# Designed miniproteins, single chains, continued (2), part 105

Each design is a single chain, and the fold is of that chain. pLDDT is the mean over its residues in the fold that is shown.

## One batch from the design tools (miniprotein)

Design m7874
Fold by ESMFold2-Fast:
Structure m7874 (fold): chain A 100 residues (1-100)
Amino acid sequence: SPELEAYRKKLEEERQKILQELRDLMKTNPEAALDRAVELLSEALKKIREFFNKKKKTPKEILEYQYALDLISEIRRLLKEAGPETLARVTGEAVRRVQE
């Protein structure tokens, strides 16, 4: 579908933009970068929860779910560069925010 392919490209562009902004923030203000990573992971985890709670899923919702998984994976990869303790703390905080 041309519409779905255009939407996939839009999601990929947004993901790359978010990841670059996060990388830049990690260099200029590491504390703000960790706070931003918590926000991004929390929102992505909420998207995944909403996806599993829906009985019927549209093709766009499937793309958004895949986008959320990819975004989580890439953010966790960036956090690993800061160390396993940082990865664990930020991921744990994001999970806590989604459970509330």
Scores: mean pLDDT 88

Design m7875
Fold by ESMFold2-Fast:
Order: C-alpha cells, then sequence, then structure tokens
Structure m7875 (fold): chain A 91 residues (1-91)
C-alpha cells in the first residue's frame, strides 16, 4: 500500500527531524547528524512510495530542510522540516 508506505516513511522523517532538532539544541553533532540522515532517508522513502509526485517531492524537500536546519544548529528548522516530510508522506 503506497499510502501506508508513504505515511510510515514520513513518520520516520519526523523522528529524524526531532532527533536532529534535539542534537542541534544540545550541541550534539552526532545526534544532529544521525537525525538529519533519518530525515533525508524518510523523505526519500516517502518520495519513492508516492512515485515522485507532488506529495513525494514535498516529503523529500522536508527531509532536506531538516538536514539543513541540523547543519545550521537550527532546532526549529530541523523539526519543521521533519514535520513537512511527514505531511507530504501522509498525503
Amino acid sequence: DAAAAGAAAGEAARRGGEAAAEGAAAGNAARAAGGAIGAIGGGLGAYLAHGGGPAGQAALEGGRAAARGAAAGDAEAARAGGEAAAAGGAA
């Protein structure tokens, strides 16, 4: 079920964004990087589950936004990116 797979991948991206945000807020580079990888992977997973449509593109961009936020030490941006990926995955 592509919808269920997209939603599950989007939820993984949300979890990655949350971990990236926690790492960024705590100054924990390893946790921020691990969360960013999870957010990108979840966003890509949702993209593939949706066959690259608009919802999948939104999920992929959300995962990338979470990774950029983590790299910048921006916990709010990292979390928002993960949430955007989850919304795209569930669409």
Scores: mean pLDDT 85

Design m7876
Fold by ESMFold2-Fast:
Structure m7876 (fold): chain A 89 residues (1-89)
Amino acid sequence: SMEEIREYLKKFLEQNAEKAPLEVSVELAERAVAEDPDNVRYLVALGNTYLDLEDYERAREYYRRALALDPQNTQARANLALAERKLAE
């Protein structure tokens, strides 16, 4: 639930204050997807985090999962195309 994710976020930030922001973002987004695997917003957020890390294969995976649940998600479509373009370079 959102309440459980908020409690996890608070404790995680307290325990991981020294980590780089992108590493923190990955762990938080992975935890959110684990708690609610069909939440399109969490799947897109995790895809975006991997895209920022230039991990285009994992970004593509999570955008594809988001689009399987919500085919009209404009952000996931655009960022999937970007990730696939980067993988083709």
Scores: mean pLDDT 79

Design m7877
Fold by ESMFold2-Fast:
Structure m7877 (fold): chain A 61 residues (1-61)
Amino acid sequence: GAATEADLRAAAEAGHGADGAGVRGILSSDDPEAAAKATRATGDSFRWRIELGDVTAEVPA
């Protein structure tokens, strides 16, 4: 899946996900794709959007 630039900008402006410690933690993990997928699987209340191979941002909503 992929996040649109508009979604990423909106999340950053709202202070949700884009600048959150959780997002940075996932991006800095040994396997950020697996970490993000595991987070989405256990936290179904969050909507994560990630570009695989080119991680630009993650948006929880």
Scores: mean pLDDT 43

Design m7878
Fold by ESMFold2-Fast:
Structure m7878 (fold): chain A 62 residues (1-62)
Amino acid sequence: SAKEEAIELIQKVAGMSEENAEKFIEIAKTVGPEVAAELLKRQGGASDEEAEEIKELLEKVQ
């Protein structure tokens, strides 16, 4: 599922646990996928390409 793919990718990109990646998805539902992807770039160390892929997955779980 898109949610499972988003969790796995967030874990790889930001070094988060599965629990923290799930919490991040709940934050993304509140702030929106664009803002969540920007947060990963600024604080999580994601590249522009990684953030765009995560954004697309988050749009499917909204």
Scores: mean pLDDT 81

Design m7879
Fold by ESMFold2-Fast:
Structure m7879 (fold): chain A 105 residues (1-105)
Amino acid sequence: KTTITQSPSSVEAKEGEKVTFNVTASKDVDGKVYWYKQKEGKPKELLIKNASERVEGVDERISGSGSGTNFSLTIEKVKKEDEATYYFADYKDDFTYSNGTKLKI
């Protein structure tokens, strides 16, 4: 089973700042990874698939990058609506979610 470590666990940012969330996987996940956004009381929303492919309708300020065992999600010029918990998921061997990063603006 793949172990996923996401950092930081929480971040507080001001509108207009850039935030980056980092992930390390215990083994190569072959880019079969997703990034999700979850607002309080709402279901998880898919943002990025296959490490870097933005889902249609997702703001261009949000981007995913990385390969092998190291991945990141970057949000440029954060807005109040970006306030949420962001989760990484590995889909290569099983459906393993990270513990997420809570973003507060």
Scores: mean pLDDT 84

Design m7880
Fold by ESMFold2-Fast:
Structure m7880 (fold): chain A 99 residues (1-99)
Amino acid sequence: DTVKKMADALAEAIEEAARDIYEMAVKNGKPDLGEKAYQRLLELAKKAREAKSFDEINEIIREATRVIGEYADELGIPASKAVALQLRIVAAVEDAYIA
């Protein structure tokens, strides 16, 4: 139950981050790279929905935050924006656990 709530919250947060990154990529004139980032993050969101343990959820959080950081740098997204997206993912999972 708790694991499923956290998994669904993680997937939804990653999907939101993927959309935000794609929009910023388009504004920065890098839609092709933005599409790659978007697809990579959606793949992680799908894995998140299939997560069956706290360890799997934590592994996906680490992978998603790493991917966001790497693509943000390549896409010319400010570090402050990248960090905000990463923290939003962590907060969504923590909120689902506490609720």
Scores: mean pLDDT 89

Design m7881
Fold by ESMFold2-Fast:
Structure m7881 (fold): chain A 64 residues (1-64)
Amino acid sequence: GELFRKAVEALLEGKTEEAAKLLGPILSKLPEEQAQAAADGVLKGVNEKNPEKAVELALEGIAK
């Protein structure tokens, strides 16, 4: 959960390279469907400016 929060915070600050560095290894180890759900959760959290919501949605995607 913590890495998704940090990635959303980095994206909100315009630190896209740091966000990619945090998320890349995690997403590459997940099945495609779960990786997409996690990415969608992060994007929704960024759009709502809510890192905690991003973590919640990303973890729900991974848990299926």
Scores: mean pLDDT 74

Design m7882
Fold by ESMFold2-Fast:
Structure m7882 (fold): chain A 56 residues (1-56)
Amino acid sequence: GKAEELGKKAIEAAKAGDREKALRLGAEAVKVAREAGDEELAREIARKVLEALGVR
C-alpha cells in the first residue's frame, strides 16, 4: 500500500545517508498507516526507519 511504499523510500533514504529525506518520508508513511487504521504497520515502519538511521 501507500504507507509501505513511503516506508520503503524512507529506509532507502536513510541507508543513503539522507537523514532529512528519511525522516520526512518516514513520518508521512507512519501518518498514512495510522489513517488507514494499521497501527502495527505504523509501528513497524517507524522502527525500521529509526534502525536504518542508526538510532537503535
Scores: mean pLDDT 82

Design m7883
Fold by ESMFold2-Fast:
Structure m7883 (fold): chain A 43 residues (1-43)
Amino acid sequence: MKEIEERGKKTREALEKLFEAYRKGMPADEIDKLQEELRKAAE
């Protein structure tokens, strides 16, 4: 049960971090990293 929820939370957290980076105008390198984190979390 927790395993499924943890995966979902990881994906959501990665997505939120990506949106946060865009809102803050973080450097492209940081945004690229967050996009990769999102891809990995979604797997």
Scores: mean pLDDT 75

Design m7884
Fold by ESMFold2-Fast:
Structure m7884 (fold): chain A 83 residues (1-83)
Amino acid sequence: LAEELEKLAEKARKEGKYRLAGELYKQAAKLSPDKKAAELYEKAAEAYKKAGDEEKAKEMYKKAAELYKKLNDPKAKELEKKI
């Protein structure tokens, strides 16, 4: 299910449907283990930012950063700069 949602999000992104892509990436993240969820929240944030939804983008970057911090991944600090 999570991989199917990620594929649908990628298709939406390629079609320029950035808000839909962000929503689908967010749903895929909720169904994924921490490391994959962090990557999917980061993709959701990028999609929302391209859609012009800066508030949702910051929310998704924050969720990704929190997961990367839990995993001791240096990406957490990079994403915190975008919040």
Scores: mean pLDDT 84

Design m7886
Fold by ESMFold2-Fast:
Structure m7886 (fold): chain A 118 residues (1-118)
Amino acid sequence: MVKLEESGGGTFEEGSSVTLSSKISGVNFADSLVSWYRQKPGEPLEFVASIIPSTGKTRIAPEFEGRASISADVSKGTSTLNLTNLKKEDTAVYYDAVFSGGKPPVFAFGEGVELTVV
């Protein structure tokens, strides 16, 4: 069974930085697509960033370029999203997601971590 165990949420000051992490198990982490999404109050789910851990290939959504980074630690099975220069508009629930193209394919979201920027 696939599991995503997210951490690093809470209340943060505007202009600060946050590190959100997820421990992923039950899939081939190295060869999965690992992504971070967020949902702001009253808004749809939006893509933030993705990584393929085995290749280190990353994709950052244009609206987050220059202030978001994503990394993965294959040995620990962890994905980390770093957001800098936090704005009140960054207040959202953040979800790690994993897509594995195995047999059968797996697509799973974590339970979400709440981030509040004050």
Scores: mean pLDDT 85

Design m7887
Fold by ESMFold2-Fast:
Structure m7887 (fold): chain A 78 residues (1-78)
Amino acid sequence: ETAEELFEKAKEALKAGDYETALELLRKAIEKAGEASAEQLLLMGIALDGLGRHEEARRFYAEALEKGATLADFAAVA
């Protein structure tokens, strides 16, 4: 599977509330791409929050903002 296909599957898993699967798919997508986008880091944070891993989620939100994530990006996933 391509990084793009893995990312789409991760979004579907998030929509279904399957945060553990979403986290796994996001990690695989990032590994295949060799880098993480701001959106991917934001979605990692959302998945971690869903799993109750709030400290890790906060770190990923900070990294997403550093990579250029905006309030519009946060609104798009709500």
Scores: mean pLDDT 78

Design m7888
Fold by ESMFold2-Fast:
Structure m7888 (fold): chain A 71 residues (1-71)
Amino acid sequence: MSAERAAEIARKAAENEDPEIGEALVAMNIAVSLSAGDLEAARAAAEVAAESKSPLVAELGKEALERLEKL
């Protein structure tokens, strides 16, 4: 998955009408990218999530970015 595509998917997930589903979809995108070894895609998704207007999604994105800095 490219970083651009990961960011687009994360943006659409964050816009979900149900904040809990949006959070789960963003978390899944980041987890799949990490499992594939695609750190750029994972970081792009986490960055989009961190800028979300949803507090749940934004918190998830910030935690993911902090974790990625340790890799």
Scores: mean pLDDT 74

Design m7889
Fold by ESMFold2-Fast:
Structure m7889 (fold): chain A 55 residues (1-55)
Amino acid sequence: MAPEVEVVTRHGGVEVVVRYDGRSLKVEVKGSGASEAEINVAISEAAARALERAR
């Protein structure tokens, strides 16, 4: 059983932290000044990496 996985990604001054403990996925977005598209890409990439590492 993989312990909690944490992935941090930065995009356009925004920091995205994704935590996955095998049961729940928590996404935290910190900062501002990035476009919605940049934020969405950062969240998607961070979530994909967290899930991949939990395999």
Scores: mean pLDDT 73

Design m7890
Fold by ESMFold2-Fast:
Formats: sequence, C-alpha cells, structure tokens
Structure m7890 (fold): chain A 69 residues (1-69)
Amino acid sequence: MEEKLEKFNELLEENKELRDLFLELVEALKNKDFKKAEELKEEMLKKIKDEELQEGLEYAYERLLKMFE
C-alpha cells in the first residue's frame, strides 16, 4: 500500500489537474464536507486509468478520513 501511495504522490506532482482536485478534496475533508470529498474522489478515479494509482488514491483518502474524524 505505501508503494502505491508513493506512485500516487508522483502522479499528483506530474498532473496539475489531479493535484488541484486532490487539494480541493483535502479542503472538503477539513470542512467536514464528506459528500463533496467523496464526489471529488470519484471524479479523480474516473480520470485515473491505472489500478495501482486508483488503489493509491483510495489509501490516501482512507488515511485522510481517519485524520479528520
């Protein structure tokens, strides 16, 4: 899982659109807007065709959810 998270972080550095969506997702979670965060996650998953990168996003999202509980 950590290896998939690292690959996902590399993708965010290379892809401005996905990075901007991820930052908006983090802001939604900070504001306790879990519905918006889930919608942003789904939008990112549609743009990511690689299964390992999709798993990296899911792992990052689960970690963020635990931080903002």
Scores: mean pLDDT 81

Design m7891
Fold by ESMFold2-Fast:
Formats: sequence, C-alpha cells, structure tokens
Structure m7891 (fold): chain A 72 residues (1-72)
Amino acid sequence: MAEKLRDPKVQKKLLEVLRAFVSKHAPELLHVFDLKGSQLAAAISGVLLRLTTTLSQEQLDALMKEIRKALS
C-alpha cells in the first residue's frame, strides 16, 4: 500500500474514502484531516485502528472495497 501512496491521485482517493467513513462512523476523528504532511500520515494509522474497532463487519468490508478501488 505505501508504494501506491506515492501517486497523488491514489493519495487523494484514499483520503476521501477515509474521510467519508470517519464522517459517517467516527465524526470525533474528523480533526485528524486538518493535519498535514507527516503528522497526518502518523494519525491515519490511529484512524484506521479506531475504524476497525468501531465499524461492523459489513462496514469494514465496504471500507476495504473502497480502498481497493482507490488503489486500482
């Protein structure tokens, strides 16, 4: 995944997917997307962990599907 994150098109799609899921399921974490550069990159790991504990299996499957689409 990290290698494909070098493509700015893929980076934008992945951030939009994560932001959409955070906005719907964990809006308290939206402040993370106000961060930039390395601070945002570090915080994204925490966001992903929080989403895996907050989301149902169906929601996790939907998130993984959208991530896969963004990486394609």
Scores: mean pLDDT 73

Design m7892
Fold by ESMFold2-Fast:
Structure m7892 (fold): chain A 71 residues (1-71)
Amino acid sequence: DVEEEIEKNAQSELSKELYREAYELYEKGASREEVRELLERLLKEREKIHGSIPEEEKKKRIEEILEEYMK
């Protein structure tokens, strides 16, 4: 239980990093496809460090981030 909460907190830190990376790419004029590919790669790399991330969570995080800076 404690270990599970620690891992959830690590995912919160990951979320903050993903949003920051997305905003930075948007500022540089990257396309939605380019940002989507970057987010997919970042999530894969974090899976190597923090363990597997559920597919539904990966898809949701990517979609939320894309929606945020598409506007």
Scores: mean pLDDT 68

Design m7893
Fold by ESMFold2-Fast:
Structure m7893 (fold): chain A 67 residues (1-67)
Amino acid sequence: MEEEIDRLEKEVIDLVQQLADKGIFDESVPQKMAELIDEMRRTQPPETLRARLQRMRDDLQASVAKV
């Protein structure tokens, strides 16, 4: 569970960083996303967090593929 969540977090942050590097997102967005994920880790059950991170990753991957 933890290893899967850590991998999903890394994938989400990497995708957000790619979009920031391309000028699609503001340079502050990767840091804000990391802070949001850290807050979710404290407040959300692991299963809920995993599902939300998977959704975010899929949406971000679709955005990266178009640029």
Scores: mean pLDDT 80

Design m7894
Fold by ESMFold2-Fast:
Structure m7894 (fold): chain A 76 residues (1-76)
Amino acid sequence: MDEIIEKLLQLGVPEEVARKIAELSKGDEELAGAVAGLLRDVPPEEALKILEELKEVHEKDPEEFLAELVKIRESL
């Protein structure tokens, strides 16, 4: 958890967003990196909202979670 947050902060991810990504990734560094990359151009407030809305999807299916993030990224 903490290691993922530190890596995301080094990538320029805001602390609040980094913490939320780390929480959802549950120790999966590859997933955390992919999520951070997809949200890199999204304002922090919007990124947090997206992550909160998709938290339920992620708990059921991590692949669906990533697919929804890609779809949102393409619509931006």
Scores: mean pLDDT 73

Design m7895
Fold by ESMFold2-Fast:
Structure m7895 (fold): chain A 72 residues (1-72)
Amino acid sequence: SREEAQKLANKAAKAARDGDFEKAKELALELHEKGFTKVAAAVLREAARIAKKQGDEESAKELEKLAKEIEE
């Protein structure tokens, strides 16, 4: 459901804020598998911004690339 998608998106955002970019990626991929591709891409881009702000350039690049790949 859309409500379930929002809860997953909120969990992914929290994981990213906590520096757990692997968990944020996992939750975003779950959103994509459930058909919420735009929400998943938005979550991945938000996580990428947080990673870049925290100095994790490698995670930021991986998350941004994944967001582009799932939208293609």
Scores: mean pLDDT 85

Design m7896
Fold by ESMFold2-Fast:
Structure m7896 (fold): chain A 72 residues (1-72)
Amino acid sequence: DEVAEAIARAVEAQAEMDGITLTPEQREKLLELIRKGASREELEKVIGGDYADLAVSMRKAVENERAARAAA
């Protein structure tokens, strides 16, 4: 899913700006969790709370935008 890839890249970029490099395993798990609609708690176990919150917020924003467009 293009959206899941975009969210994963944004989280990775934010972590890099903060001086944190996600491992290939963390990046892969992050993408997998975003694709399956995993909970904030599942994301936190892989990438930490701050980045889990970012990923969840981005996913909700995309879902809300899709819902708004469908309702219009």
Scores: mean pLDDT 79

Design m7897
Fold by ESMFold2-Fast:
Structure m7897 (fold): chain A 114 residues (1-114)
Amino acid sequence: SLEELKQEIDAAIQRNKPVLLAAGLTENDLELLKQYLLTGESTEEVHQALTRYVKFLSEANDGTLPVVGTGLTREELERLKSGEKLDDETELKAAGWVLGLSVEKIQELIEFRA
């Protein structure tokens, strides 16, 4: 249900909040990513938040992007790091991953919205 999805997103944000804030995301960025997952309505601010997180993760890993557990390809992560706008499905996957949802939960969300 939509209410269960909201609860799962909120729980993921609460668990991952210290890492997300350390990555330079703001409280407002977290709310925008949550709204994107719930509505599918993308904004420039959502895209910028995803780009900042991927850039932070690359810098934290000596310029190497870890792809395991992201649900994204290395090429997609590198394109997002460069600031390239990706298709909505790919950016929804990225948003769910950033907030700390499992690959399986993100896939269920995408299929539900299709």
Scores: mean pLDDT 80

Design m7898
Fold by ESMFold2-Fast:
Structure m7898 (fold): chain A 69 residues (1-69)
Amino acid sequence: MLERADSNEAMGKEKEALAQKDPENRKDYLNSAAQHYEASAMAYAVAGDQERAEEMKKRAEELRKELEA
């Protein structure tokens, strides 16, 4: 379970980095990053790591908020 949570967190960070390198596709990369952070949050919650789950959830919500603006 933690391996899946860690993998999704890493993918989220990778997509955020790609958003910085490729501004034309920034919104697509940030949307993908938010999805990976949401998946990571659920996996951490299932694994019992509520603090990490909350961190990932907040990060996903901040990205979603940026995409709405």
Scores: mean pLDDT 82

Design m7899
Fold by ESMFold2-Fast:
Structure m7899 (fold): chain A 72 residues (1-72)
Amino acid sequence: MRERVEALAAELERGLTPEEQEALRALVDAALPRDPELILRGLERALELARAGRHAEALGAVATAAVAALER
């Protein structure tokens, strides 16, 4: 699970600014211990959006998944 999450986060980081990369890493690091499946789904959705050129929505998808994971 963690290896899969890290791989997807690395792919998403390639299209982001350094500030956005730091935000993404913080969200993943906070959420992964709480609900790894939920953050994985959030990252998969984010990559779909990023590949379509919708980077702001991609970050929003990760943030939404991370918040949901942290509430558990």
Scores: mean pLDDT 79

Design m7900
Fold by ESMFold2-Fast:
Structure m7900 (fold): chain A 60 residues (1-60)
Amino acid sequence: GTVTRTIPATADAVMAAVAAANKLFKEGKIKSFTVERPSADSDTVTLTVEGDKEAAEKAL
């Protein structure tokens, strides 16, 4: 399944979210993830994760 999270567009918040997604990827629980900022002026980024929805929701 797909899990989407809205994250503050700060380096610390994005790094923490990417680290959590990478951990799930290494554990084989997710197939991929992407980080997308809607605009240059956005205060948030969107993290989209494909794989085990329950594991992603618990870790993110």
Scores: mean pLDDT 81

Design m7901
Fold by ESMFold2-Fast:
Structure m7901 (fold): chain A 64 residues (1-64)
Amino acid sequence: GMTLEMAKGVAANARRALGEPVGDAASLSPEEALAAAERGLELPSIRERGREAAEAAIEAARAA
């Protein structure tokens, strides 16, 4: 299963794709990681390449 650290990585990639400042992915709270990963799923490029990983990351972030 996905870990919270993996979820933060997905969130960092989502923020980068949105043109947002990423900062240190490890410093993201579970709530921030969840929100960023969910927003990432709205982007076709992230959805196409990382849909399964993003969904797993969202589930992991919710479980944290």
Scores: mean pLDDT 61

Design m7902
Fold by ESMFold2-Fast:
Structure m7902 (fold): chain A 68 residues (1-68)
Amino acid sequence: SAEVEALVEKAIEMLKELAESENLSLEQLRTLARSLVDREGKALGLSEEEIERVLREVLEAVERYHKE
C-alpha cells in the first residue's frame, strides 16, 4: 500500500541521516529502526504483517548502506 511504501522511504532516509550525522553503529541503527517502524506503523493502523514487511525492507536497506 502507499502507506507502507511511504513509511519504508521515510524510515530509510531518517536512519541514513542519523548514521551520517551521529556516527551510529549498525546495532544502534537496527534498534532505532525497530522502534521507529513499530511506533509509526501502529500509529498508521498497519497490520502485524505490514509492520514486519516495512521493518524487513528498512533493515535490509540500512545494512546495505552501512556495510559499504
Scores: mean pLDDT 79

Design m7903
Fold by ESMFold2-Fast:
Structure m7903 (fold): chain A 101 residues (1-101)
Amino acid sequence: ALELARRAIELARRAIELAREALALAREAGDEELVRRAEELIREAEEVIREAEELAKEIEERGGEVSREEILRAIALVLRAIGLEFEARLLLAEARARLAA
Protein backbone atom coordinates (compact mmCIF):
# COMPACT_ATOMS: atom_id res chain seq x y z
CA ALA A 1 0.00 0.00 0.00
CA LEU A 2 2.72 2.53 0.93
CA GLU A 3 4.71 1.69 -2.24
CA LEU A 4 1.49 1.99 -4.30
CA ALA A 5 0.79 5.44 -2.79
CA ARG A 6 4.36 6.54 -3.67
CA ARG A 7 3.92 5.12 -7.20
CA ALA A 8 0.70 7.15 -7.60
CA ILE A 9 2.61 10.32 -6.60
CA GLU A 10 5.38 9.54 -9.15
CA LEU A 11 2.88 8.92 -11.98
CA ALA A 12 0.82 12.03 -11.09
CA ARG A 13 4.00 14.19 -11.06
CA ARG A 14 4.84 12.79 -14.53
CA ALA A 15 1.30 13.71 -15.69
CA ILE A 16 1.81 17.29 -14.41
CA GLU A 17 5.15 17.61 -16.31
CA LEU A 18 3.54 16.40 -19.57
CA ALA A 19 0.45 18.58 -19.03
CA ARG A 20 2.60 21.68 -18.34
CA GLU A 21 4.45 21.11 -21.64
CA ALA A 22 1.06 20.69 -23.39
CA LEU A 23 -0.19 23.90 -21.69
CA ALA A 24 2.81 25.90 -22.98
CA LEU A 25 2.28 24.60 -26.54
CA ALA A 26 -1.51 25.17 -26.35
CA ARG A 27 -0.94 28.80 -25.27
CA GLU A 28 1.54 29.30 -28.16
CA ALA A 29 -1.04 27.81 -30.59
CA GLY A 30 -3.82 30.02 -29.14
CA ASP A 31 -6.00 26.97 -28.45
CA GLU A 32 -8.16 28.00 -25.46
CA GLU A 33 -9.81 24.55 -25.19
CA LEU A 34 -6.44 22.74 -24.96
CA VAL A 35 -5.30 25.34 -22.36
CA ARG A 36 -8.43 24.61 -20.28
CA ARG A 37 -7.97 20.81 -20.57
CA ALA A 38 -4.28 21.03 -19.58
CA GLU A 39 -5.05 23.23 -16.54
CA GLU A 40 -7.85 20.85 -15.45
CA LEU A 41 -5.55 17.79 -15.80
CA ILE A 42 -2.85 19.52 -13.68
CA ARG A 43 -5.44 20.20 -10.93
CA GLU A 44 -6.66 16.57 -10.99
CA ALA A 45 -3.07 15.26 -10.79
CA GLU A 46 -2.34 17.64 -7.86
CA GLU A 47 -5.40 16.17 -6.07
CA VAL A 48 -4.06 12.61 -6.61
CA ILE A 49 -0.69 13.68 -5.13
CA ARG A 50 -2.42 15.26 -2.10
CA GLU A 51 -4.59 12.16 -1.45
CA ALA A 52 -1.63 9.77 -1.94
CA GLU A 53 0.63 11.82 0.39
CA GLU A 54 -2.14 11.82 3.04
CA LEU A 55 -2.56 8.03 2.70
CA ALA A 56 1.23 7.46 2.90
CA LYS A 57 1.40 9.61 6.07
CA GLU A 58 -1.48 7.65 7.69
CA ILE A 59 0.25 4.32 6.95
CA GLU A 60 3.67 5.52 8.21
CA GLU A 61 2.13 6.91 11.45
CA ARG A 62 0.72 3.39 12.12
CA GLY A 63 4.14 1.70 11.70
CA GLY A 64 3.35 0.43 8.20
CA GLU A 65 0.24 -1.58 9.19
CA VAL A 66 -2.41 -1.32 6.44
CA SER A 67 -6.13 -2.06 6.29
CA ARG A 68 -7.89 -3.62 3.28
CA GLU A 69 -9.59 -0.22 2.75
CA GLU A 70 -6.19 1.56 2.60
CA ILE A 71 -4.91 -1.03 0.05
CA LEU A 72 -8.01 -0.40 -2.12
CA ARG A 73 -7.52 3.39 -1.78
CA ALA A 74 -3.86 3.01 -2.87
CA ILE A 75 -4.87 0.88 -5.90
CA ALA A 76 -7.55 3.44 -6.88
CA LEU A 77 -4.97 6.27 -6.66
CA VAL A 78 -2.50 4.35 -8.88
CA LEU A 79 -5.25 3.68 -11.46
CA ARG A 80 -6.28 7.37 -11.43
CA ALA A 81 -2.62 8.42 -11.84
CA ILE A 82 -2.11 5.98 -14.77
CA GLY A 83 -5.20 7.42 -16.48
CA LEU A 84 -4.03 11.02 -15.95
CA GLU A 85 -0.52 10.24 -17.31
CA PHE A 86 -2.10 8.64 -20.41
CA GLU A 87 -4.46 11.63 -20.91
CA ALA A 88 -1.48 14.01 -20.49
CA ARG A 89 0.45 12.15 -23.22
CA LEU A 90 -2.53 12.38 -25.59
CA LEU A 91 -3.02 16.08 -24.76
CA LEU A 92 0.68 16.80 -25.43
CA ALA A 93 0.50 14.98 -28.79
CA GLU A 94 -2.64 16.99 -29.74
CA ALA A 95 -0.98 20.29 -28.71
CA ARG A 96 2.14 19.46 -30.77
CA ALA A 97 -0.01 18.55 -33.80
CA ARG A 98 -1.98 21.83 -33.63
CA LEU A 99 1.18 23.95 -33.27
CA ALA A 100 2.81 22.11 -36.24
CA ALA A 101 -0.27 22.62 -38.46
Scores: mean pLDDT 86

Design m7904
Fold by ESMFold2-Fast:
Structure m7904 (fold): chain A 96 residues (1-96)
Amino acid sequence: KKEELEKTIKELEEIGTELSRAVDAGNYDEAVKAIERAAELYEKKGWTSSAENLRKIADELRKAAAEGNRFDAEVYAGIALIQLAVEIVALKNELK
């Protein structure tokens, strides 16, 4: 149980780092892929609603990027980063 939680925390932290770097670089295709990877991880854990929410954010980010709307793309990426950070904190609290 502890080892599984630690692995999930590490994977989410790595995804968050990848997402942040992609957004800073203006690489929204990589940002979408990072969010989709987090959604897949959530789905594997049975967190279906959270996974669906991340997929919706990825779709909105992809649409904003395709339209050249950098402001909306950055907003959606920021929402995804906040959701990942909140989940990481919740999982770290469960380790205690």
Scores: mean pLDDT 85

Design m7905
Fold by ESMFold2-Fast:
Structure m7905 (fold): chain A 62 residues (1-62)
Amino acid sequence: MEEALERVYEEALRAGREAEARGGDPEREAMRAALETGERLGLSRSEALAAGGRAVEELRAE
């Protein structure tokens, strides 16, 4: 996987875990972080959402 997609995944996973610790919505915050990071790195919305979706799957597995 390209480095940019991996960075989106890592940021989304981090945001989701932080949200869970605060009693927020981890899936919503993970997807928000994925879209913001993807836009900054020049990825398409669909690419950012795919990487964010992987982070959401990991959060659900925890």
Scores: mean pLDDT 81

Design m7906
Fold by ESMFold2-Fast:
Structure m7906 (fold): chain A 61 residues (1-61)
Amino acid sequence: WIDDVVANLKTLPPELRAAAARYVARLLGGTDEQIERVAEHARKGDFDEVRRLLEEARAAS
């Protein structure tokens, strides 16, 4: 599931990656801090950290 999200993010330009990552993190019940952190890493193309943060948010919800 999260692997599919990360694969889709890789096909998007930086601004759309950040927006999509915010949306997914919010759906996982992430805090505002977690949502913005995921978006920042997604914009930068740091997909390993994006995966880690999304898994963390999922585990917390």
Scores: mean pLDDT 77

Design m7907
Fold by ESMFold2-Fast:
Structure m7907 (fold): chain A 75 residues (1-75)
Amino acid sequence: MTKETVKLANELLKKSLEKDPSKAKVAGQAMQLILKSEFSYLADREKGRELLEQAAELTGEIGKEMAEKVLKLME
């Protein structure tokens, strides 16, 4: 689980930077939200989902795609 979540977080960062390199800070923040969602989901499923939604909002369609994949890994 953790290893796969890290891969998806890296894919989010890579795709976001390929689209707009000037958004590196926002892409990095979204990546951190994806990583935090794994730990939060184990303690509070709703909090984990909220973090994934925040990551999607920061990075648009790329974030939404990656957040959906991470959620499926936790289900």
Scores: mean pLDDT 76

Design m7908
Fold by ESMFold2-Fast:
Structure m7908 (fold): chain A 79 residues (1-79)
Amino acid sequence: IRATLGDGKVFEAKDGGIEEGDKVVARTPLLWPLRTPEGVEYDLLLLIEVERDGKLRASLVLVASGTPEELAGTEIEFL
């Protein structure tokens, strides 16, 4: 899995193993540390959901000071 942020920064992680099943919606959080130019640290959380029809949904959430925020303009590639 590769995530490209709107600022062009790239994060890569190995596939964490997605459970697929007709009766299960599964969510797999993957966490990457992020540091701003000012030295402030954030956690980037990738949420991958597998729906009952086998479709994948992915979203990125930036966690700063415990408040989750979605990152606009983020592209996700499954590698």
Scores: mean pLDDT 51

